# Designs tried in a protein design run: designed miniproteins, single chains, continued (2). Part 76

Each design is a single chain, and the fold is of that chain. pLDDT is the mean over its residues in the fold that is shown.

## One batch from the design tools (miniprotein)

Design m6623
Fold by ESMFold2-Fast:
Structure m6623 (fold): chain A 74 residues (1-74)
Amino acid sequence: SREAEELARELREEARRLREASKTSPYGDLYAEQAEELERLARELEEGRLSPEEARERAERLNGDFARRLAELS
């Protein structure tokens, strides 16, 4: 669907930003891992394995977990 295509694009753009941040951050491994998870989510959405609603819920959980882990390291 158009909604799935747009969301997958947004997830891939966010993953790209995270991968760039991983090159300069002291927490680069954590940023790279988050990028990989969002890329996986985008692929599942593009393949029709997830609805846009399910993908948003998973992205919110992934972002929450990422923020928590980052806070624990700082």
Scores: mean pLDDT 87

Design m6624
Fold by ESMFold2-Fast:
Structure m6624 (fold): chain A 83 residues (1-83)
Amino acid sequence: SPYDQALSYINQARDYIRQGNLGLASRYLSQAYLYTSQLSGSTQYQMLGDIFQVASDLFRLQGNDQSSQRFDQLSNQYFQLSS
């Protein structure tokens, strides 16, 4: 399902961040976003929250603090919408 695909790609992106492979993390995060676009309602908002949290982590590791803070705020907003 698109849900299972999105979740799998988010988890793989997090794993690549742990390994220091930011390029692969970014590619897998993009795939997670594509599958998340096929979801709706609170489930889509929860997945967007997770995706933007991973994006925040990626920008922080790249030294882009401004983008990191922006995506952290977006993540928090989407988690609020999912509740």
Scores: mean pLDDT 89

Design m6625
Fold by ESMFold2-Fast:
Structure m6625 (fold): chain A 77 residues (1-77)
Amino acid sequence: SSSTHEDLIKTVQSIGDNIIAVAKELNASPEFLARLQAELDALIQQVKEGKVTVEQVVGRVLRLIGEILDYELKKKK
């Protein structure tokens, strides 16, 4: 329904804002922040267009969290 779709968009936007906030707190480079923002913008656009399921959204979010962890680990090598 329209309401459920709007709720999904708002939830993904909120999660995205939190992901970017955490990356900023970790002093991520401008280049890494730009990459994360582009990936989040693409995901939000796909949600708006109805091109992804809730399950696919969860998978995409978990992948972004993995990218932040990999970035932090590589920064310390």
Scores: mean pLDDT 82

Design m6626
Fold by ESMFold2-Fast:
Structure m6626 (fold): chain A 90 residues (1-90)
Amino acid sequence: LSKEIQNEIAEAMVLLSLSVTKLAIDKGKEKGKINEAAEDSLKLMKILVELSKKYPEVEPLVQKAIKEILKKLEEAGADKKILEEIRKLT
């Protein structure tokens, strides 16, 4: 795959990951499993950070996604320790 196509795929992966993660957080809150959803979100955010190291063009989008996820998790009442681990990724 060309670098241009790889960058487009990386951007699509970040956007899809953000949408799915937001849905998972909403479902986690509804089911009283917000901390499990937060831990899964942290794992995914770590993957996106590694993706941005390989494809630096998506770094601003990854950072924006992490900030949006962090805000949504804070509003949902996720554990402070998990929130702090996510903050370290920015």
Scores: mean pLDDT 86

Design m6627
Fold by ESMFold2-Fast:
Structure m6627 (fold): chain A 67 residues (1-67)
Amino acid sequence: AEEQIKKLKEEDPEIYEAMALMAIGVVKAGDPNAPTPVPRLVALLILDMEEKASEEVIELARKSLEE
């Protein structure tokens, strides 16, 4: 997961940014019936672009990685 994100960021930065922004958007949309924690890949993408995410979204991503 982390190695794949790093490779994507180096080889296809536009695709990486689009995926990270989509991950942030999905968490912000908040489906109360959606399983928590969020998937590990989604959490890693949010944390890699933490400067564009709200504090709540960042905290949810960090908590998801602890489980």
Scores: mean pLDDT 66

Design m6628
Fold by ESMFold2-Fast:
Structure m6628 (fold): chain A 81 residues (1-81)
Amino acid sequence: MKLAEEVKEKADEFLKKFPEDEEVKKLVERIYELLPAIEPSEEAIKNKEATPEAIQAGIDDGLALMMVGVLNIIEKNEEKK
């Protein structure tokens, strides 16, 4: 499981498109701060507090919400100069 790395790659792609957009940078930095919460600890996995299926579903939902958030900020900045 290395979805945190995939999320970082997606965030970097948005930064490449809008490198001077401070709101995009701020949102991406906040996403990076949230990545440790997405990646479960080995202890949590060992205790079976999180199943692989449940973790994957939660990550998929989280990624979709984060991507929508980033896109909304980008669109608002394009609309409002």
Scores: mean pLDDT 60

Design m6629
Fold by ESMFold2-Fast:
Structure m6629 (fold): chain A 94 residues (1-94)
Amino acid sequence: SKFEELLKMTEELLELLKKNNAPQEVIDAVEELLQSGIERKDIASVEVAAAIAIETLLQSKDPELREKGKEYREKLLELSPNGPAAHFFELQEK
């Protein structure tokens, strides 16, 4: 299921953010969107949570975390090529 794969990926991303000492506001936002998505069965909320987590990894000073961010971005775009995540990533590029 696309929803199950997005949930698993987003939970893994949340764990990476916590281990990498990401800003608490980012962790809280990802967790809230993930929880809301599960409760409402709203795939878009889970997808946005994953996109925020990926963007945070891409902005990391750690090259290894940036590479993980790229890998997860590609996986997310394969799962949802025209969804809110694709739009979110376009908005982050300035």
Scores: mean pLDDT 82

Design m6630
Fold by ESMFold2-Fast:
Structure m6630 (fold): chain A 63 residues (1-63)
Amino acid sequence: MSTRITNATIAAGSIVGDEAGREAAKMLAAGASQKEVAEYLAKIPGVDKKKAEEAAKKAYEAY
């Protein structure tokens, strides 16, 4: 479990920052879909839709 969370955090964090990447990983661990993670990240100031979708995809693939 910790390794998957760590991998997802690093993958998303490289695009949207460590705190947002950690939240993306927590959402995936709670059963959220890639789409739900992308929608969450898109609400963060300074994160555009393309960055949110890329970060969610990489987090999902790494998890």
Scores: mean pLDDT 81

Design m6631
Fold by ESMFold2-Fast:
Structure m6631 (fold): chain A 55 residues (1-55)
Amino acid sequence: TDLSEEELNAAVDAAGAELVATGGPGGLEAGRAAVEAEPERWGAQARRLIAEGRA
């Protein structure tokens, strides 16, 4: 992955939060698995959140 550490952490957090919001298990492991499945999707979301000062 070409994500920075900050982008990766933000992506994992965002993915984990979405999983909890949809009634699934959340947390670091679930978020990490989601990012590994769709790194471009979550990387783009993380970059947007960082740019907005929300990550």
Scores: mean pLDDT 74

Design m6632
Fold by ESMFold2-Fast:
Structure m6632 (fold): chain A 110 residues (1-110)
Amino acid sequence: NIKEEVRKAIEESEKNNKILLFIIFEDALEGDRLVAETLAEIYGIEVSPEAREKADNGSLAGEVILRAAEKGYPLIYTTVEPDTTEEELKELVERLEKTYGKEVVVVIIR
């Protein structure tokens, strides 16, 4: 239930003043679309054919996240290759927390 996971992650990030980080696997086509739809609904962003064509690294969710961030919402994302390990994901999260100087709430899209 990715839509419910996204809504809970938003609530946790807002309540605790944390950054919301989406980690998107490059082969997560269904998850990417569902997350993009959920975020577009929550943040009032239009998901048009033009937005799909402008998708960074082919991620529609990534494009929606960038638009939400431009509006001032504390959302970030990164794309990862399908064979990325749990250890590599942990190291990536630690690096991003250090870069932004804030703890992150993580949503993984597979």
Scores: mean pLDDT 82

Design m6633
Fold by ESMFold2-Fast:
Structure m6633 (fold): chain A 68 residues (1-68)
Amino acid sequence: DIDAQEQAVAARLRALGVSDAAIQQVLDLVRQGDVRAALQLVHDNSNASPDELGDVGAQLERLAALVR
């Protein structure tokens, strides 16, 4: 379920300190297929570690595959 996956992504990003406005931008970029720009926004708007960014990147790629 795409909606459930978007909610899971939003919850993870919120836990990493990403604002709700930035989370909406990340999800919009994923829906457009721009996972690289989405991950860059997470990097710039959070204090996530490289390992956490890797996990987020994998989750964003999975979500992007579902919306294509």
Scores: mean pLDDT 83

Design m6634
Fold by ESMFold2-Fast:
Structure m6634 (fold): chain A 89 residues (1-89)
Amino acid sequence: SEEEAAFDRQLEGVKRGAKALLEEAKKNPEDQEILDRAKERLEGALEDAERAAEELRRQGREELAERVEKVAEEVREYLKELEKIEKEL
């Protein structure tokens, strides 16, 4: 469906953006400004995803909420990897 395709494209965009932030941090592990921005952006993406999942559940869109939560889990893993990079500085 068109709605599913649009939603999947948005989720893919969030995943792509989150991965790009982590990859930039990995390439610049000593650049504190890059690490700080990556953390801020990933934390923001996680908060947005969690709010979106809650709103979808409120609307009775449980299946879509579960898809957003899977993206949130992926962002949390990226945040953990970023924290490991920060601790090695």
Scores: mean pLDDT 85

Design m6635
Fold by ESMFold2-Fast:
Structure m6635 (fold): chain A 77 residues (1-77)
Amino acid sequence: MEIVEKAKEEAIKYLKEKHGLEPTEVEASEPVPTPDGFEVLVMIKGEKDGKPALAKVKVKVGKDGEVKVTSVEIKLA
């Protein structure tokens, strides 16, 4: 779905630009309806500072296509 693709793209961009994380695997949850759009949980496996990393990124996708990262959790493996 277009919503899921937008959420993945924004999560990847956010992690690369703000956290220096290079993604190797990206998975997204089913979009969860909210009063103003959808929330998607994006799970990203990648590498940060030469170490495997896991990231959970919550992305809000509005009905007008507005996309925002609302929360980020990163674990170094």
Scores: mean pLDDT 80

Design m6636
Fold by ESMFold2-Fast:
Structure m6636 (fold): chain A 94 residues (1-94)
Amino acid sequence: MLSKEEIKKIRELIEKMVDLVRQVRHLLTPEQLAQLEKAFAYIWLGVKYNNLKLVEKGIKILEDVLAQSTDPQVRAALEEIIKLAKEIKEILKK
């Protein structure tokens, strides 16, 4: 069970991830945006249900989008988003 402080920290991390997507949104293809929305949905469901496998699925989708991305600004944003998502995973591990 997550503490109130851990839930607050996870929320702040997700808000940072969403802000990073907004900053590079104009550089994303519609398919990349759809995959990022799917990844964030998996991460949020993983947090809600304390399910690490769902968070890991979300991280895998983010890594797949990064592997297909060539724009340096998109790559930098995705690397930071993946780092933040991995921090969420570590909080869920306790």
Scores: mean pLDDT 87

Design m6637
Fold by ESMFold2-Fast:
Structure m6637 (fold): chain A 80 residues (1-80)
Amino acid sequence: SKDFEELQKVLEELAAILSPAEFLEVLARIEEEVIKKMKEEGIPLDADKMTPEDVERLYKIMLKIAKKALEEAKKKKAAA
C-alpha cells in the first residue's frame, strides 16, 4: 500500500528528529489516537477480523495521525 509506505517514511523521520524516549512517547500517543479513531469508524481491533478495506482504512488513519505528530515535533524542534 502507498499509504503504508508513506507511513513508514513519516515514522522514520520522527525517529530521526526525536530522542528514543521522545519517539516512544509520540508512538504511544499515536497508538492511543489510532485506537480511538478505529472505534469511532467501526474498524475491528482484532486484525483477524479485518477485511482488506479495513486494513487500508487503518493505514489512512495511522498516516494522518502520524503526519500530524511529525508536524508538531518539527515545530517543537524549530522552537528549541
Scores: mean pLDDT 83

Design m6638
Fold by ESMFold2-Fast:
Formats: C-alpha cells, sequence, structure tokens
Structure m6638 (fold): chain A 70 residues (1-70)
C-alpha cells in the first residue's frame, strides 16, 4: 500500500468504518515486508498491539506503524 492509501484508510477507520479480517491480514502482510529493513520498529509495534483486542484500534495501530516506516 502507498503512503496516500494508508492515510486515506486511517481517516476512514477514525470515521467509524468497519474493519474486515481481510484488511487486517493485508496490513499484517505489509508489516511483515518491513521486518528485515525496520526490525526494531516492527517489534515495538507488535509488542504495543499485542494487547489490542478491538479490530479498529488494531488496524489504526498497524496503519500508524506502517506510515512511520514510509
Amino acid sequence: MSKEELEELLKRIEAGEEVSEELLEKLQAQMDTFRASHPVTVAVAEHDLAKVTDPRELARGLVRALLAML
């Protein structure tokens, strides 16, 4: 996903749009692509998000972590 797509997605999640399981899988797959280049940032994000049970808060956290690496 591009930075612009992630910024648009974050706005929609914050506006109350429902987060699908497929979207969470797509965001996690994007996080996995950064694991080799940004291992500390990915590890910190995974640690912080491990306690998040709300799908919208999880998606928001994943998008913010991805934006920090772009």
Scores: mean pLDDT 81

Design m6639
Fold by ESMFold2-Fast:
Structure m6639 (fold): chain A 94 residues (1-94)
Amino acid sequence: RAHLEEAISAMEKVLELLRSHGADESLFEKPREVIRLLQEALEEPDEEVLREAIELAEEYLREVKERTPESEIHEHLETAIESAREALRELLES
């Protein structure tokens, strides 16, 4: 649970940084969806939902690296992905 909460917190920080930098609205769609999936996994632990969140976050990280130079956004995304992967490992080992 702690790793999922950390992943959600990191993704919320990504949204805050995007707003502070005046990012294009199109950059908000995927991180909002990742947060929704992570919150769903927090309420009802589900391997498929968590894998979907990780895959979407990884795709978004690739997109953001091309569209914004802000390394802090990239760092928080990488933190969210690693925390979500750790949550998946714990779920699979349970």
Scores: mean pLDDT 83

Design m6640
Fold by ESMFold2-Fast:
Structure m6640 (fold): chain A 87 residues (1-87)
Amino acid sequence: MEAVEAAARPAAEKAEEALAAGDYEEAKKYAEEALDAAAATAAALGDEELKRRAIATKYAFLGYMYKKMGDEKKAAEYYAKGMAALA
């Protein structure tokens, strides 16, 4: 778990900083990189629960970015996908 969080953290921080700066395209790229790294690390550790959580977090973050970009329809769609990944 600590390794999964450590792998994702640098890109996740960059995604948050890009969001704060209004660089939504860059924020989206870093968020995808952070969560793909988390999912890959969880898969390597054989932790399907952490992998599911990483996928759900990826969709939630993408939903948040689309909300910030004014695309409420896509934001809602990605939030729904995130919730479905946790079920």
Scores: mean pLDDT 75

Design m6641
Fold by ESMFold2-Fast:
Structure m6641 (fold): chain A 58 residues (1-58)
Amino acid sequence: SPVQHAVEADRARRAGDLERAVEHYEQAIKEFEKDPNASQKEIDLLRAELEELRRRLG
């Protein structure tokens, strides 16, 4: 579930496991993009969070 991946990404991020957070954000975005009823605003938010994490990882 894209929602479950987003929740797991948030948990990993809060635990400081940034690499695991990136993996789960990528899976959430991929699954939301396959759903024609998915909110573009939600996808954009997840992408922004993913880009921020990628900057932190270098």
Scores: mean pLDDT 83

Design m6642
Fold by ESMFold2-Fast:
Structure m6642 (fold): chain A 68 residues (1-68)
Amino acid sequence: SVEAEREELLDRALRTTLTHLYEQGRISEEEREEFLSLSVEEQKAWLREREPELAARIEANVDAEVAR
């Protein structure tokens, strides 16, 4: 289903983004562990609050990929 595909792509994109933020020193190891303990919906909310422009780009990219 489109919803299941979107959730899978979003999960991968969020995990990739978290790794990049950690490698760039923009989040701590504790923040990374906290994020990884969250659901996909909670991870989206966390990223929207902390990095709203990045969150919007990830969501737009996932939606565009699903639309292919």
Scores: mean pLDDT 80

Design m6643
Fold by ESMFold2-Fast:
Structure m6643 (fold): chain A 88 residues (1-88)
Amino acid sequence: GDDSFRLAQQGNLDRVRQRADQGDSDAWYALGVYYRMQGNYDQSITYYRQSIRLRPRSDSYFNLSDSYDRMGNFSTSQRYRRIGQRLQ
């Protein structure tokens, strides 16, 4: 939930990772958001994919789209954006 995102913003990554390892899809998502904000798109993509494997969500697909766009992979970016739009 929102607590995982708040913990990640506070730099409390060990606690967020512990929740993620326990199967919390929101914790994987929060790690993805954190690394995307740091400009580490490769790591953020890895964590968004883990979140999606546990629970597909529109926000994860939009953030995957944005990460791929920033890496110059426009085809993959557009594909994930369309998936996110269909989940809304």
Scores: mean pLDDT 84

Design m6644
Fold by ESMFold2-Fast:
Structure m6644 (fold): chain A 62 residues (1-62)
Amino acid sequence: LEGKEQKVLASADFTSGGRTLRLEDVAVKEGDKWRIYRVLTDAETGEVLAMTEIGEVSEEEL
């Protein structure tokens, strides 16, 4: 998602197996619409562990 216009809609941190993980719902601008991705990141390293597209909305719906 680097280099794209994005907005974080929701964020939650949790611990699993001694690691702090971050789950974020991120809107990424693609043309005149925003695609919503659910991103799981290792909060300590910044490594993206999983990313799934969960929806698409117009700019007015954000």
Scores: mean pLDDT 77

Design m6645
Fold by ESMFold2-Fast:
Structure m6645 (fold): chain A 71 residues (1-71)
Amino acid sequence: MELLLRTGKGMLEDVDAVVARSSPAARVRLANDMLVLAEELERLAKETGDKELAELAEELRRRAAEILAAV
């Protein structure tokens, strides 16, 4: 659990810098990776009732959608 939470937070902290230096193909891959992680976090949030996991999943989905809309 802790590893997924840390990974998601790390992605959000660095996403703008990573996107700025990435090709369109790399941005699409990053967005897809974020969506996969968001799905896992949302599933765990529903199982545990952990609001932090649910909020992180929602933020990852939002950022991924923004990245995909920009390519």
Scores: mean pLDDT 78

Design m6646
Fold by ESMFold2-Fast:
Structure m6646 (fold): chain A 100 residues (1-100)
Amino acid sequence: REEAVEIIAESLMKYNLSEEAARRIATFLVEAFEKKKKGELTEEDEKEVELIILGHPDGVLEAAKKLLESEDPELREFGEWLREKLKEVQEKYGIEVEEA
């Protein structure tokens, strides 16, 4: 959990987010993924994840890539989920994200 929060927060901070804002967003995304794995993710939670991605697409993309490079299968699953959500938001709202 703490490792995932640090990876996401550091990625968001590279894209002009304060440490406080980055950690808050990272903690929410980790909580949302935990709820998703339990089948407890609400429509409200999904909307908040979409809004985070809309506001911080490049930071979330970098976080997803770093999570996918992890030796921990659970962190890789989290990275795949974030990448899927990024793709959905990009398609729905026509946002562009940084390549590679």
Scores: mean pLDDT 79

Design m6647
Fold by ESMFold2-Fast:
Structure m6647 (fold): chain A 86 residues (1-86)
Amino acid sequence: MTQKLMDELIDSSKKGDAKKSSELLEKLIKSGAPDSVVSMGSFMGSYYGSKKGDDDTVKSIKDSSKKSGNSSGEASVDWGENFSKS
């Protein structure tokens, strides 16, 4: 279950689908995934979104992490953005 949601999140982020990316991250959080898995999903989604040049996808992922209170996820979004620029 968790891996499928992560794969779909990466795919939607690569395509620049901000709404679907945020919905998939919220599903991952609601499924009770560990903070490490949510952090990886947030990192990968923001990384691929940034590589695509889609600021809306990155913002949506960050907003979903904030709304869930997942500080690790928020930090992972920032790392994904920065890593994509390297």
Scores: mean pLDDT 76

Design m6648
Fold by ESMFold2-Fast:
Structure m6648 (fold): chain A 100 residues (1-100)
Amino acid sequence: SELHERILQIAEEQLKYLEELAKKTGNPKVAEAAEKVREFVEYLKANPDASKEEIIEKLKEIIEKYREVAEDESASEELKEAAEGLVKYNELIIKEIEKA
């Protein structure tokens, strides 16, 4: 579906961003978030008919990883703000999926 294709594209874009961020920061929690998003991308590719409920559950797991980055005492203020932004962005994605 077009919704599935859009979510996959957004997830792939987030993965690329996180992989670059992990390289720049060296922060292991960013690397863990990137791995969770990679798993989600692979899940979406393997499950083109995944329900919105299944997609939302996977997005909630990703949000938890972003919260771990935002709460990391070793993370720079810039990294914490980026992670908080990703939490809010993905929460908005969930709301849009729920309305679909």
Scores: mean pLDDT 89

Design m6649
Fold by ESMFold2-Fast:
Structure m6649 (fold): chain A 84 residues (1-84)
Amino acid sequence: KTFSYEELAALSTEERVQLVKDWYAENPEVTREELVKRVQLLGGIGPAKAKEIVDAFLSGDVERVKALLPEKIVQVAVAYNLLN
């Protein structure tokens, strides 16, 4: 299923992190490198930061996700790009 911006915006940070983690576990054909590229589709996120963001989502590190993406709108956009 394709996830909409509205669906992701309605979730908490904890729920978005868990959703991405669960989706990745169910989609073993998707590589970490592909997820890093998806995050970089957002302007202003370089390769090093994109890798940290992906690792934080995949490890379920909610506090790290909040630290790396303090703005809700950016956090929702990252989750959207990771899932689509």
Scores: mean pLDDT 83

Design m6650
Fold by ESMFold2-Fast:
Structure m6650 (fold): chain A 89 residues (1-89)
Amino acid sequence: KAEEFLREAAEALREAAELVSSTKDVAIHVGAVLLAIGISEDLRLLGLEELSEKAREAAGRAAKAVSEGDYEKASEVLRELAEELEEAA
């Protein structure tokens, strides 16, 4: 179950990263940050505390990048988080 969640979360984050870098739609940018926050909470509920903290930190970094108009950096942060989750699966 946890491994499957990690793979699915990583794929969702990769898709979000691609969308964030390809659009200026604020709803997509906000949605991608909220996705990372949701993944952090789900990881915490699964007892994966270290990954939950990494996801929370990534969400914060992505939110900051979005607020600064740096969508390429936001995309990079989300892709990096996806790679971390995939490695943990």
Scores: mean pLDDT 86

Design m6651
Fold by ESMFold2-Fast:
Structure m6651 (fold): chain A 62 residues (1-62)
Amino acid sequence: GASAAGAAAFERGAAAGLGASTADEAMKRVAQLGPAGSAVAVHEAEKLGGDGAEIRAELDSY
């Protein structure tokens, strides 16, 4: 399991990158877009100050 910080960063990145207003909607969009959605979420989370290694660990836990 990934850390809570990694999960929170991933969700914020997904919301920012995919235009969702809530974490739940962001995660639904990530699931629908598959690898492309995950890549956008990670990229935007890193831009928001997320730790790339921690974000990738969270992604690997799904």
Scores: mean pLDDT 68

Design m6652
Fold by ESMFold2-Fast:
Structure m6652 (fold): chain A 82 residues (1-82)
Amino acid sequence: SSDEILELALKLMQAQSLAKENNNADLTSAIDKIMDQISELVDLYTQGKISEKELLDAIKDAVEELKEIAKKFSPEVANILK
């Protein structure tokens, strides 16, 4: 749902701010990449090229990958993404 995407966007923004405060360039870049992927998926959905279910499933897959990266670089960021 739109509320799930909004909540995720807020968590990603919080995680990005924390990564920048900690001068973690690798984690900041990983978060930026996931945000770009989500933006591309939202554009495809808006154009009617994918379903809401396909959008949500793809976002969930991207977030799981980001959680694994965050665990490696920052326990604090990993906790935000729970």
Scores: mean pLDDT 77

Design m6653
Fold by ESMFold2-Fast:
Parts: C-alpha cells; structure tokens; sequence
Structure m6653 (fold): chain A 85 residues (1-85)
C-alpha cells in the first residue's frame, strides 16, 4: 500500500539521519570539521535526498509528505548536533 511505502521510505530517511549524526559527532571529536561545516554538510546531504525523492517518487502527495518529513528530521538533527556540541 502507499502507507506501507511511506513508512518504509520514512524509515530509510531516519536511518540516513542517524548515520549523519554519528558521522558528524565523530568528525567534530576528531577535529575534521567545525560545527558550522558539519551543519552545511548535513544540509547538502538533505538537499541530495530531496532531489532523489523528487526524481524517484512519482506520486506528488507522497513526495510532498516525504520532503516535509525530511525537512523536519533535518532541522531536528541540526538542533540535536548543536545541543551535543
């Protein structure tokens, strides 16, 4: 169903967000990035995911829901990273 597809794609977004947070924390701890650079990297990756959703998700209602979800999770990730740093 479309609801099952929505749930699956949201889970994939959540997994990507969790991976980005772990990588950002490690990069900050190792001195590979500043906080500002880590935030820009997260925003760049989120924009790539948005472009992929727009190209691959042909249902416009589902695409809009996934993009809204991606934006909300990206904002939450950045807030969590700022609170951690």
Amino acid sequence: SMADLEAQLKAEIDFAMQTMLRNAKRALEKGYMTLEQAIKSIQFSANVMKTTIQKEVKDPTLAAKLIAYLNARTDALIAELKAWA
Scores: mean pLDDT 91

Design m6654
Fold by ESMFold2-Fast:
Structure m6654 (fold): chain A 69 residues (1-69)
Amino acid sequence: SDSLLLTLQREYKRVVDWMEANPDASDEEIEQLVDEFIERVKKENPDLPEETLKNIRENLLREMRSMRS
């Protein structure tokens, strides 16, 4: 839905902005950032399937770790 896409876009920008501000971020800090992203997405979209949230988390975590490399 448009609501989900808007939430994902807003929260993704927040994650990217944080990564740019914290270039020396540890893997643990990146994992915490991604977990906070998922928590915010779930809070605004409570009916979203757990499998969908896990897929979003896995993809975002890989992307953020790649950005640091």
Scores: mean pLDDT 83

Design m6655
Fold by ESMFold2-Fast:
Structure m6655 (fold): chain A 70 residues (1-70)
Amino acid sequence: LVEESQKLYDQAVEAAKQGNIEEAEKLAQEAAETNRRFALEVAGMPEDVAEASQQDLYEQVMKDIKKAYK
């Protein structure tokens, strides 16, 4: 993960632990978008691969949020 994306990911999980689910979801979306942008602009990945990477990261963050909130 890009450092910026990882930081947003960590913040999303922390927000979920505090019960702030709305903020956690927003941060999860920002983390995924940051990772997609890095894949496209810096890593030179095809759009399909970058989009799949964004979706995978978002799903992973949402799973962690769901476990923390439970």
Scores: mean pLDDT 74

Design m6656
Fold by ESMFold2-Fast:
Structure m6656 (fold): chain A 78 residues (1-78)
Amino acid sequence: MSPEEEAKEFKKKAEEAKKRAEKDPSLAPEMKGELERLVSESSPEANQAALPVIKEATKVTGEVFETVERTAQSKAAA
């Protein structure tokens, strides 16, 4: 995959993580602010430079969200 396509994919993940982070009060305000900043900067270069931050934020938010969602779904009444 090209670096340009990869940067667009990470921007999409950063926006998803931002939406999840806004619903999670346990996440640090600093992390929420950084995600919002990355979503606001629409350049592939800015996203590529911020890939480590996006990855870490997405990992924290995504793992927590998936754990909660999976637990709720596994208890769905048969």
Scores: mean pLDDT 57

Design m6657
Fold by ESMFold2-Fast:
Structure m6657 (fold): chain A 75 residues (1-75)
Amino acid sequence: MKSADELYEEMLRIIQEVQENPDLTAEEVRQRLAEISRITKEFLSLETDERKKTLALVHHLAFESEAEVLIRRQE
């Protein structure tokens, strides 16, 4: 079982991988977005600090917007 801190680290790692890898396909970006959504929900269920919850949601929303742009660019 991963801790909230480990889930937050995993979220940031996935975001960084997408940002640093310009060769990802639209399907791969969609899969990463689905992973981030899953991790965010799990993190929010474990974390009690409202500031940390807000920060995780901000990262998720920012990545969702970026992923949409990357997907549209390839379509």
Scores: mean pLDDT 81

